# Designed miniproteins, single chains, continued (3), part 24

Each design is a single chain, and the fold is of that chain. pLDDT is the mean over its residues in the fold that is shown.

## One batch from the design tools (miniprotein)

Design m8803
Fold by ESMFold2-Fast:
Structure m8803 (fold): chain A 85 residues (1-85)
Amino acid sequence: ESKKKLEEKIEEIKKKYNMSDEPFFREGAFELALIFYNKEAYRYYMFAVLYRAFARREPDPEVSEKYRELAEEYEKKAEELLKEF
């Protein structure tokens, strides 16, 4: 999927779980470093954080498991990008 479609999908899921105002940014130094040095890694890292939050809020264990797997996948993608630096 294009990045725009992926971001739109995430915003839809945020609305479903009443997380539209959920802060992406919890940890100061690490997230700032990612924003300045690798915006793509930051984006994947934020997707991982969001999908973990979705998994915690989702009452359906099957859907919750899918969100957890997506979070792990995006965290891995962020780590792969960071290894190039």
Scores: mean pLDDT 68

Design m8804
Fold by ESMFold2-Fast:
Structure m8804 (fold): chain A 92 residues (1-92)
Amino acid sequence: KEEIKELIERIIKHTEKVLAEDPERAWDVFDYGVTLLINKLYESGKYKKELKKIEEFYDQIRAEMERLRAEEGVEASVQAAIDGLKKFLEEI
């Protein structure tokens, strides 16, 4: 459980850093980090409930990010993704 929280915190910190330095790359960093987390949870076989929750979160945030990117731009969309992942971290 703590290992999952640490991985999520690392994704958040790295994405925040990239968002400040190069906003256009920040989504790719977020997407890659979450995809690696999902794959690691699949391989472990231990975290079926957490895996389902993160997959549902990822599908929801991708849809919301596409909407926000079109309406408000890249920085706003990535910030929403970060905020969503922070909320998810508090629920675990």
Scores: mean pLDDT 78

Design m8805
Fold by ESMFold2-Fast:
Structure m8805 (fold): chain A 86 residues (1-86)
Amino acid sequence: MEERLREEAFRRALERARRAAAELGLELTEATLEAIRRGIDAVAAGVAPAALVEELQARYAAGAALPELIGYSAGAAEYARVKAEA
């Protein structure tokens, strides 16, 4: 089930990231795809929601590109939803 949950989360997160990028006039990059996977991995590893928000704030403060932040956020959020719906 884990692989299926991750694939479903990645699919939803990619769709979400594409929509956000289009609305903001941003291009999805390979870094965005990697960030989606990192977001999924963080939630799968049991990182608490508060710590995920803290990580996003830290990455933003460190100058991470917006497409990367979008990817990480989308991956984390969609994996948490897919896991809760299962």
Scores: mean pLDDT 79

Design m8806
Fold by ESMFold2-Fast:
Structure m8806 (fold): chain A 65 residues (1-65)
Amino acid sequence: APPAFRDAAGRLPDAAAQANIEHMIRNHGAEEWGMPAEEAIARLRELFAEGRSPVAAMNALHEEA
């Protein structure tokens, strides 16, 4: 299985939320964030590792882009 995202407490965020965000990035990454989908997903995973929720990580990625 592909690597799963984790929050600051070491817990996996809701799997459906993670899957939905990743799917959105794959379909809209270049247009929405101005970067390739794979790069956006990698940054999202880093933000999860820093303890952001799925929504907070996505917002931070969008602000950085």
Scores: mean pLDDT 64

Design m8807
Fold by ESMFold2-Fast:
Structure m8807 (fold): chain A 102 residues (1-102)
Amino acid sequence: SNEKLKEAIKKVKEAIDLMREISKDLTPEQRALAKELLDKIYEAMQTSDLEKRVKLFEEAVKLAKELYELAKQTGDPETVKRVEEFYKKLEEALKLFKEIAK
């Protein structure tokens, strides 16, 4: 539905904004993963192909999980919490895009 699409887009924007704030506190390895997953998100948001959008978001969520696992190894609880919030927002957006693609 149009309401689900608006909610999904809102969650994506919130995730991107959060990542922009966190990015400077990330290690070079974590920033490289963040760049790769953001590139996937931007491509997903530009495509009119709903199946391609879902696949790109699935790849982005997988990379976000890898980023979260790396963040847990840093020992900075605030960065870990914010990366977890980012990961959860992307999972919620993916769920909505999957429902739209049905």
Scores: mean pLDDT 86

Design m8808
Fold by ESMFold2-Fast:
Structure m8808 (fold): chain A 75 residues (1-75)
Amino acid sequence: SIADEISELAGKAIQADKAGNEEEAKRLFEKLEELLEKLPKEDQIIALRNLLEVAKDSGAELLAERLEERLKKLE
């Protein structure tokens, strides 16, 4: 499912971000954004809020910043 793919990509993006692999983190963020765009706007907002919480809790600062920017554009 798209939700499973989002969760997998988010996990990989968090790992890349925490490892300092900026190029891989950016690539995974772009794929994550493409999958999120397939969801209705309301579901995108819910998913982004949940992912932002996980990213912040995980210390994935680059991912958190990018997710927050995307959420701001939708709200």
Scores: mean pLDDT 83

Design m8809
Fold by ESMFold2-Fast:
Structure m8809 (fold): chain A 82 residues (1-82)
Amino acid sequence: VDFIPNFEPLADHRRFEETTLTIDGEEVNSRDLETLFAVPLDKEGNALILAMYGKRRILLDVRWDEEKNTVVILSAEDLGDL
């Protein structure tokens, strides 16, 4: 079984799909999020990312798209302030 050998792309917000997220009623560019940590879930590129926007914690469900060399954001959840 091959582990994901390097999940650094999942931790790099510059590799995020550039999209607009709504966080606490505010429009935020996905690339303005700061990654705290990433947890790879499978070899297909599914992962969870905990990110920050200001003082807010954002939980991202993501998938690594190798063809586009980008992290596709499937969902974003505002977990509130630290």
Scores: mean pLDDT 71

Design m8810
Fold by ESMFold2-Fast:
Structure m8810 (fold): chain A 74 residues (1-74)
Amino acid sequence: MLDEVNELAKKLGIEVGSEENLKRLGMSIETAYEALKAILEGKPLEEVVKILTKDISPEAARIIAKVWYEKKKK
């Protein structure tokens, strides 16, 4: 499961950090996978924020989503 998240992040050029970083943020592996998949599908930033908000605060979700989205573009 974590390997799938890492492979998806690698394909997108996004650094999600280590498993410890995800746990530290209070984010489940399932939520991380869903968010990365949404980015891969070209969904807008707001959709990614909504996905992340299932596990973390809206404020943290916005920061993480923006970082991941910017990394995907470049």
Scores: mean pLDDT 73

Design m8811
Fold by ESMFold2-Fast:
Formats: structure tokens, sequence, C-alpha cells
Structure m8811 (fold): chain A 96 residues (1-96)
């Protein structure tokens, strides 16, 4: 038997997970259009959950936005690092 606090934490964790997945999918969709359909589907599910649980709507949005920014920053940095590594390898090959 879960306490009221345990029930609330479980619900919030489930909503947080969905919000984080939605944010990540949205960030990926911004980089690659193939993820847009998945991101749109997750955004629709997240909106339904925000309507079902209005007390958590602000927290859901915060978790989504945090995941979106963090994943977007990570993907951007990885792309820059990959381009930089490719350039260094090309310069090393040209110097031989």
Amino acid sequence: MASREEERKKKLEELKKLAEQTGIAKAKADMDPKYREEADKLLEELKEKQEEYPEYATEIERYMNKAYVEEGTKLSMEQVAAQRAKRAAAEAAAAR
C-alpha cells in the first residue's frame, strides 16, 4: 500500500519520464526531420497528460524544456566535435 506521498512521487516520475522523452525527441526532430513524427506524437500525449494532471502541468513543461535544451546542446556539441575531428584528420592526411 503506497502512501499519498509515494503515489504522488510515482505519478510525477511517470510524467517526468514522458516529458523528458518528449523533449529529447523534439531536440532530435530539430536536427533530423525523421524524428518529427515521433516528437509530434509525444507532444500530443504530453498535452493530454497536462490536461489530465493540471497540478503537474508546469513541472511537466519544465522537465520537457530542460530535456530539450540539454539534448539540443549535447547534439550541437557532438556535431561540432565531429566536424572538428574530421578536419583534424583531413589536415593530418594532407600533411603526409
Scores: mean pLDDT 78

Design m8812
Fold by ESMFold2-Fast:
Structure m8812 (fold): chain A 82 residues (1-82)
Amino acid sequence: VEEALKLLDEGRELLERKDYEGAIRKLEEAIKLLEQEEPTPAVLAQLAEAYDLLAKAHEALGDQEAAAKAREKSEEYLKKAQ
């Protein structure tokens, strides 16, 4: 969990710096690690955040379809966390 959270923080920092390709790489790795964890409410909330950040990065790059899919996943995980 700690490694995935570190990758999320790195992805968020890269997104703030407008390194959208770098942000996508870090967020995809965080998602991969989180999807291997037990689906606790905390893990589901972190997956929702990771997909939301991924959607923002794809939107910034003009990848509307990828952004829409990431938003859908974020909403799905957020609902499961409740």
Scores: mean pLDDT 85

Design m8813
Fold by ESMFold2-Fast:
Structure m8813 (fold): chain A 73 residues (1-73)
Amino acid sequence: SMAARLAALRARMRAAAENGPSEEEIRALVLELGELLGYREEAEEILEYIEAGDLEKAEELIEELAEEVHAKL
């Protein structure tokens, strides 16, 4: 279930925090959270812009994603 996958992801985040998460682990966790919420492609695109240093474009995409999430609530 979605709840079980989210609980497993939370456990991974907690374990990573205790050991100091690598950039790769943070990236993997962000992408998996995006996938669980149905926004994998949006999460990947936002992360690509952050990694490229284009924070303005990343912020625009985050705002668009927030509007989509709000519309579904």
Scores: mean pLDDT 73

Design m8814
Fold by ESMFold2-Fast:
Structure m8814 (fold): chain A 69 residues (1-69)
Amino acid sequence: SAAAEAAQAAGRAAAEGDAEAARKMSLVGIEHGPEAGANAGSAAASGGHEAGDRETQRVGREMALAGGA
């Protein structure tokens, strides 16, 4: 699904240390609804954590909260 693709892309970008791409893909998730947005943001936060990138992890957390609202 487009929602699952957005979450996968957000997590991949975050794992690569690309905070801007992770944010953009999380926003695509939000366009597909609150659950999709929260999932994409959570994937970005997880990817950032795995990469050891605290800023990308923070961006993912913010996007997960925004998507869940």
Scores: mean pLDDT 79

Design m8815
Fold by ESMFold2-Fast:
Structure m8815 (fold): chain A 72 residues (1-72)
Amino acid sequence: SKQQALQRLVDLLLRLLRSPNSSPEVIDLVLQALDAVGNGDLDKAREYARKLEELGATEESELVLEAVDLAE
């Protein structure tokens, strides 16, 4: 469900925003992934997940990919 995908990404984003140690680049990529999923652009959301993995944000990358799977 797209709604479930969006909720999971919002929950991830809120967790990152409440942590003082969160990387601004990771927050930006998760926000962009949320926007992409909201617009139905799942290929773009997968690109943001790939960029998260390249930054070493493996958990955040996996959560974005799980949200993409829920949105399909």
Scores: mean pLDDT 87

Design m8816
Fold by ESMFold2-Fast:
Structure m8816 (fold): chain A 96 residues (1-96)
Amino acid sequence: SREEELRRLAEEALRTVDEMIEAVKNGDIDKVKEAADRLVEIQRRALELLTGRVDPDAFKAAREQAEALVEMAKTDPEGAIAVLEYLRERLRARLA
């Protein structure tokens, strides 16, 4: 069902955020970038399930946010972790 697919995507996003937090802590920018790309793809799939199509503006915003997180991981890793922890809390709330 759509609800089951959305839950699976939220669980995958939660795992990806946790992986990204650890990558930031370790200074592994390649892993941060891979996780960021994965989050964009998860959000694209979630939007398709919710709307029946991808909203180009929402998808563009997701990519820009992901790129900003990668740059923040390089320049302000503490700030990047704070943003990711906020995203983790929001994802946990949706799974509760």
Scores: mean pLDDT 84

Design m8817
Fold by ESMFold2-Fast:
Structure m8817 (fold): chain A 79 residues (1-79)
Amino acid sequence: MELEELEFEVYAKSLKEAEEFAESLRSTAENAGAEVKELKIEKVDEETYKVKAVVLVPKEDEEAKKKLEETYERLKAAS
C-alpha cells in the first residue's frame, strides 16, 4: 500500500489551545484510518505555540485527505 505524507502546521496563542489543536488533528487522523507519524508542540515565544502534525494516508484515500484538510482549515481559521 502506497502511503502519502501530509504535513499540517498551525499556530496557537496558548499551550492549552496548542494541545486542543494537536488533539483535533490526532483524532481526525485516527478516525480517518490514517497514521500519525509525528505530532509536536513547540513554544515559539511567550504567546505563540506551533503545532506540527505529519500524517501518513493511503494515496488513493481521498476521503481521509478531505477530512484532514477540513480539520486543518478550521484550526487555521481559529488561530
Scores: mean pLDDT 81

Design m8818
Fold by ESMFold2-Fast:
Structure m8818 (fold): chain A 69 residues (1-69)
Amino acid sequence: MPEKIKFVAKTEEEVKEFVEYWGLDEEAKEAAFKILEEYGVVGYEGYDTEENRKRIKEGLLKQAKELEK
């Protein structure tokens, strides 16, 4: 069964560790940094599935794009 994960980052170092651990790309890392700078926290909790990994990246990109408007 897929493992349940919890991602909560409050520092740039914590974001870098999560991005490297899950093999996310530079685009997702940049998005997470923008969210962290604005809100002071980046988080996700759910099962470790291919769909949820894509959702993490898509969620980060969507939130970062809203900050550019």
Scores: mean pLDDT 72

Design m8819
Fold by ESMFold2-Fast:
Structure m8819 (fold): chain A 74 residues (1-74)
Amino acid sequence: MSLAEQARLALEQARKWLEEAKKKGDKVGEAAARFMAETAEEMAKAKSEEEALKIEEEQIAKGKEEVEKIAKEL
């Protein structure tokens, strides 16, 4: 499976999770799903597999901090 195919599947999955989180009023879940969609979009723009992996690692770190921040506010 190519990185572009993996990015499409990740986007579709994140979109489903986003809709479920919105239905439940789960603000933390909504933030996590948005983060996953943004990560997949950035990985799809990567020019190489190495760049895509680096983007994934950086985005995971940023997403953890953002989700923790939202969870503390709730």
Scores: mean pLDDT 73

Design m8820
Fold by ESMFold2-Fast:
Structure m8820 (fold): chain A 80 residues (1-80)
Amino acid sequence: MPSPEELAEEGERLARMGDTAIREAEEFDLPQRVVDLARQARDYGRQAAEAARAGDVERALEYLEQARRYLEEVIRLMRE
């Protein structure tokens, strides 16, 4: 079972990946939709880290799943 510290680290990692995706989308003038999805991934990653630090493991896991789903969609769109 992941510790709250591990969940917080994962949330911060996903948020960082979202930040990178935002920068890349802006640098390559990708559609606003890609930027918006990357921002959702970043924001859910941050919320997951905050929930984990607050001891709300269930909510942290929900936010991590949302962050991953948005990041997967961004990666899919950037490949097309």
Scores: mean pLDDT 86

Design m8821
Fold by ESMFold2-Fast:
Structure m8821 (fold): chain A 79 residues (1-79)
Amino acid sequence: LTPAEEAEIDLALAEIYRAIGNMDYQKGDYEGAIEAYKKAIELLKETIERYSDQPEVVAEAERLLKDAEENLKKIEEEM
């Protein structure tokens, strides 16, 4: 895989974890949602660090990270 393809896969994987978190949250599985969002956050932080020289990748990862962090805080407010 090229570095660009690896970045795309990493971002896609983070989005999958975020989507799992949203699904678990809708089902009332707050523990599952928290775990999934934390995995998305961890992967996105790693992506930002790994691809720090690629501004487009960093910008997309930061956007997804902010969304995942906001979703996690929303669950914490309901608990």
Scores: mean pLDDT 82

Design m8822
Fold by ESMFold2-Fast:
Structure m8822 (fold): chain A 87 residues (1-87)
Amino acid sequence: SREELLKRADEIEDRMLGAILRLLDTGDPAAEALAREVLAEVSARAKEFMALYNDPSASIEELEKKLEEFERWAEELLARMEAVLAA
């Protein structure tokens, strides 16, 4: 359902924001730079998803594809952020 897709998007945003805040708290300029880059991109991707979610002509398949792209990108960047935090 659309509501299940929205919940998944919110859960991805929450995980990403948590890692971003932890990176910003390190005082490492490289970690802070990564956090700011990821924050800008998560905001852009969330806006794209919400635009489709609020478009009554958008199909469930289009929403699923956009969410899958967001999730795939987020999983990759979350792994990179967690690796920096573990170092």
Scores: mean pLDDT 87

Design m8823
Fold by ESMFold2-Fast:
Structure m8823 (fold): chain A 72 residues (1-72)
Amino acid sequence: MEEFEREAAKRAAEAAIEALKDVVELSEEQAQDSEKLREAMEKYASDEQKKKALEAIAEVNREAAERWEKAQ
């Protein structure tokens, strides 16, 4: 599962960067850091933008988990 988790983390970071690009500029490293991502959302993103970013992250993580389950 480690490789799937790593790919999911990268894709989740990309989804967060895309969802928040109009309000904050995040590096890939910052987006992969859950604490830094949360701080950026809290300071700069509206509730709608935070919801969109969190939904995109959750979707990526859910897809990765389902892919792992089916691979077993």
Scores: mean pLDDT 74

Design m8824
Fold by ESMFold2-Fast:
Structure m8824 (fold): chain A 76 residues (1-76)
Amino acid sequence: MLEELEREIREMEEELKELLEKIDDDEKKKALLALALLRAAELARSLGLEPSEAGKRAVEKAKELLEEGKKVVEEL
């Protein structure tokens, strides 16, 4: 479980890096970073409570939020 969760987090990190490289708008870049940081903090808290179930849900939620961030960037 944790190993799979770790792998998914790395994949999301790579996607975020690619998104940031495509952004020329400083405000949107900052918004995406703030969103990512907030979700990373929530994910860490979830992992501390119940790594198996809470971790899965936190990753799913983070992925959903990253998709929302991508849409905001694409509306650029």
Scores: mean pLDDT 61

Design m8825
Fold by ESMFold2-Fast:
Structure m8825 (fold): chain A 107 residues (1-107)
Amino acid sequence: SMEEKIAAVEAILRDFAKEASKIYLDHYEKTDPENVGSKEAVFRLIIHGMIAEMTKKVRAGEMTIEQGAEAFKASVTFYSKQILDSESTNQINKLVDDAVARIRAIA
């Protein structure tokens, strides 16, 4: 069902968020160690907000699952480029590409 597909998409994106958090945490430890906790909290709010907005729009019929996955990738890529160095951004891009591929397999 569509509901089961959306639940599976949300699970994939939450797994992505867990993996991505390690890369962001490592970046903050190196670049701003005194503010790691507050920056991690902001990252968590932003990424989970992106997940919630994507799944909300798919559930409302405003976009397909595939369109939602591409929009999520674009948002994550844009956000990462503002915060991370090139190496860390490349790691995030690989993780989001994997997540998008997994989502496309169930769409």
Scores: mean pLDDT 86

Design m8826
Fold by ESMFold2-Fast:
Structure m8826 (fold): chain A 83 residues (1-83)
Amino acid sequence: KAMEALNKDIIENKEELLKAIIELQEEIKKSKGRKKAQLEAALGILASAARISSETVKKIIAGELSEEEIREIFEKIVEELKK
């Protein structure tokens, strides 16, 4: 199933996905205008692929979550996918 393949990919590429999400959040904080909008869209796509909720994505875009908080949320998602 495509969902099973996606879950396996998330688990196997956990650190790469987490790093990409954190780096996008930092770039969003530094960006303005069109570039910021493009980075927010890219973050939304990666977060959706990583099964992060839309509520959490909005908090990441708003800069309300620290790197540590993002890591904790992602670790919890990966643990749920392993079950």
Scores: mean pLDDT 71

Design m8827
Fold by ESMFold2-Fast:
Structure m8827 (fold): chain A 98 residues (1-98)
Amino acid sequence: GEMVRTYYAIVMDARDTTSDSILVTLRVGGGREELKIEYISREKALQLEDEARRRGLSVTSVTLDLSGATDDQKEEIAKLLARAARASGEDLMVATVT
């Protein structure tokens, strides 16, 4: 079978700890790209980041000023981060938004 590789992005709000985080899963294989977008709790997002780091996966963290951005714009940024993870050879990109 053709090897499928998976890349992840998480977008978390730094100021509102009660808002959901965005998880994007990017699966690439056989010339196909599949994106899955999920809204997860901030607690679950932090748990996933900690698990990725403990497993020795390549994780990059960034801080972004997304003040005034809509949820749709944040989703598009999360998709771009998952693609950026692939381009950079990272497994997971985590963005904290201010």
Scores: mean pLDDT 82

Design m8828
Fold by ESMFold2-Fast:
Structure m8828 (fold): chain A 95 residues (1-95)
Amino acid sequence: MKKKKEELGKKIKKEYEELIAKEKPLDLPSVKETEKIALGIIEAYINGEIEKIEELIEKAKKAREAGDLKTAEEYLKKAKELALEYLKKAEEKKK
């Protein structure tokens, strides 16, 4: 069963949502955009590409903890774009 894959995907999604929720100085995505990003993260995990998104999120967290909000925003933006790209590919495959 794919239970472990789903659990890891949900964990990464939750960490991304928590990181966004705490960053008021950053341009926060809408609820709908956040849901799409989360779905894209799950799709990346299914395709074995999750490591790239995880690395970007960890770099964003580290930059945020150091007070470098601009660098944190740049890494979050890259992670978001990559997640949305995986979601788009998954949607095209479903058609």
Scores: mean pLDDT 68

Design m8829
Fold by ESMFold2-Fast:
Structure m8829 (fold): chain A 100 residues (1-100)
Amino acid sequence: SDIEELEEIVKEILETFERALAGELSYEETVKRVSELMKKLTEVAKKIDPNIDKDPLYQELERHIVGVLVLLAAGDLAGARARLEEAKKAAEELIKKLKS
């Protein structure tokens, strides 16, 4: 289903950040991978709800994802890890809403 595809894309974004925090990916590789995944996320999310970009939970998830990238760029690994936990919570709430 489109919801299952959205869950997989979100999982890949979160795993990409975990790999970046572990030093397994450069910042440049992380930005490239997350940008590609965010484009796919938007495409799949719009199939579920054409107005998903107006959804507060979707906006919150996107803000936290961008926040992780900003903190990684600054070399703030502790801040990036904390923001990634916020992204995980936003993702769980969004997916729960879409399944209800």
Scores: mean pLDDT 89

Design m8830
Fold by ESMFold2-Fast:
Structure m8830 (fold): chain A 89 residues (1-89)
Amino acid sequence: DPAAQHAAREQAALEAFREVLEERLERVERLKQRNPEAARQAVKGLLENLPVLREQLRAVAAAEGWSPETVAEMEELLDEFERRLRELE
């Protein structure tokens, strides 16, 4: 079933995206323990890069034919990522 295979691919991409964002948060948390000033700069850089990530996500979604619902969920993950980054300042 091509529709089921496509949906499974979308779900795998959503899960991989969540893992990448969690890994970035963990790296910032580790940096904050060693060098709080460097962590603050890393947070600012990641926040400034969010529009680039959103555009890249939309480009990939368009190329892969992902549903608007999957794109919306990934944008919500980026919104949560932004909130959690600001907590690390």
Scores: mean pLDDT 85

Design m8831
Fold by ESMFold2-Fast:
Structure m8831 (fold): chain A 80 residues (1-80)
Amino acid sequence: KGLEALRQAVIALNKGDLETAEKYLDEAEKILGKDHPLVLTVRAELYLKKGKKDEAKRYAQKALEIDPDNVLAKEILEEA
């Protein structure tokens, strides 16, 4: 259920549908927890897409604290 919601959030992000992405991400967060590394990474990507670079950087750093080899989180941190 939580991973399914994350998958739908990523699909929405790729389509540029930020509102739908946020709804699915919020659902994933309720199931998996706000500190789950995949939830943190997708939240960082959502903030980056919204132009909120400081928030994107903060969430990417949190994801990297849990999983230092997270390639997507490293890329978000570099871009933000």
Scores: mean pLDDT 83

Design m8832
Fold by ESMFold2-Fast:
Structure m8832 (fold): chain A 68 residues (1-68)
Amino acid sequence: MPSVEELREELSAFVEEHLPHLSSAARAEAFDLLTATQEALKTASEEEQRKILEETMRRLEAIYAESQ
């Protein structure tokens, strides 16, 4: 089971690698998702943070796949 730190590192790496190569529309969707995730993380417990990060990663992967 990945730690919160590991999930944050995976998300950061994915964003740095893929986000600059998305279409403008897909990039806007990704930024909206990341903003919502950051707000949710401010009030979340450690267990909730893991679930939020995992869900965010899945959605971000879907946005990237649809952008190709």
Scores: mean pLDDT 80

Design m8833
Fold by ESMFold2-Fast:
Parts: structure tokens; sequence; C-alpha cells
Structure m8833 (fold): chain A 96 residues (1-96)
């Protein structure tokens, strides 16, 4: 079991998100904080509070979503410029 501080430090140092097994052991608040930190590291400074479709796919895949679920989510949630909001990502994590 990894602490939130250790996960955030690893994310900053390597850009690596926790495994699906590690993510399952996290509280909803811990997962939300990790998603926000991951998005902040990868965020477009011209589009705050948004991540690209590829970044959204990577985050959701790390939290144990299937490729089919990820593709469906991204197709519905992404705007015309190919960005997904942080609120949509947090809502998706709370749904599963």
Amino acid sequence: HMTVEEMVRRLIETGELPSPEEAKKMTEDERALLVLQAAALHADPERPGRVTKEQAREILRRFGFSDEEIDRFVELAADEDGYVTLSQLLEALGAL
C-alpha cells in the first residue's frame, strides 16, 4: 500500500500513475487529489482545468477502466478541440 504523498512524489518524478490494484485501495478523496495532480502536470496552460483525450485515457486506464469504457467516455466527454474537463474525469471515477 502506497501513501498519497508517495504516489504524488512518484508521479512528479516519473509521470507514472498508480496501478489499478493500488488505485482500488485509495479513498475517493485520494483518487480525486491524484487525478488533479496528474492533470496539473499535463495541463495545457492555455486551457486550465482540461486534459487532452490521450491524457484522459491514460488516467482512466490507470484507475482500472476498460479500453471500451474509456473510448465511450472520451467520445462523449471530449469537446470539439479534443479536451476533457477535470470535473468529467472526477465524475467518471465516482461512477465506478
Scores: mean pLDDT 65

Design m8834
Fold by ESMFold2-Fast:
Structure m8834 (fold): chain A 96 residues (1-96)
Amino acid sequence: SAKEKNELITKTQVIKISLSGEKMVLETFKKKHPEYAAELDKVIAEIEKVIKELDEFLNNADNLTLEELKQKYQELQDKALQVSQQASAIEQKILS
């Protein structure tokens, strides 16, 4: 239904906002802890890749069936969780 489609689009936008915030936090850590710049750049690049895939999904959402939207949403949610965990791990390492 249109309602279910709109809910998935909204949830995808929320994931994108969350990842963009995590990227901003890592950019701040990079400025304060330049010794970790290379490791932080790697995680930032992985976050940017997922954000790009989220943007491509949002731009193509009108061309997808509800079933295809659900499948792609789950894939992107899993990828977002993985890079978010990587971000948390490096933040913990820097602060320890």
Scores: mean pLDDT 91

Design m8835
Fold by ESMFold2-Fast:
Structure m8835 (fold): chain A 92 residues (1-92)
Amino acid sequence: PKQLFLKGLQYFSQGDYDTAISLFNQAYDIVNRGRINRPFGMMIQSAIYAVKLAKQGRTEEAIRVLQHLKDMVEPYDPELAKAIEQAIESVK
C-alpha cells in the first residue's frame, strides 16, 4: 500500500487529482482489508481530503492538511514526508 500512496502523492504533485484519488483509494482498500495499519489508513484518508480541497481551490486548507500529515510521518518515513512536501509545493 505504501507504493500506491507514494504514486498517489506523485500524481497529486503533478496536478492529476483524479488519478491521485484513485491510487489513494486503492492503498486505503488494501490497508483497511488487512486491518494491520489503521494509523496509515487515517493518513491516506487525510491525503484524499487534501486532494479534494486542492481540487476545489481551497489551497490554504489543503496545505494545512498536508503539512500536518508531513509532520506526523517525517520522523518515521522520510520518503513519504518528501513526497508530501512535493505535493505541498505543487498546490502553492
Scores: mean pLDDT 80

Design m8836
Fold by ESMFold2-Fast:
Structure m8836 (fold): chain A 82 residues (1-82)
Amino acid sequence: LEELSRQLLALYEEARKTGVQLSEEDTQLQVQRFELAGQPELAELIRRIHELKQQNPDAPLPPPELQELLEQYRELLEEARR
């Protein structure tokens, strides 16, 4: 689960750096996997991050809300650590 979460976070960061957008289907699949794994808070954050990315795909900088959600996502991943 944590490995999958790190891969998704890396994809978000890579998409920002290269300008490549994450597909909605890939994001929805990851949300479903977190929900099935009993991590609804991670699923909700991913869903929210994806929503903000879709609303501001061509923005020169990510909106502050997206940055805050990415920080919360990283914190939850670290807390899920053994």
Scores: mean pLDDT 59

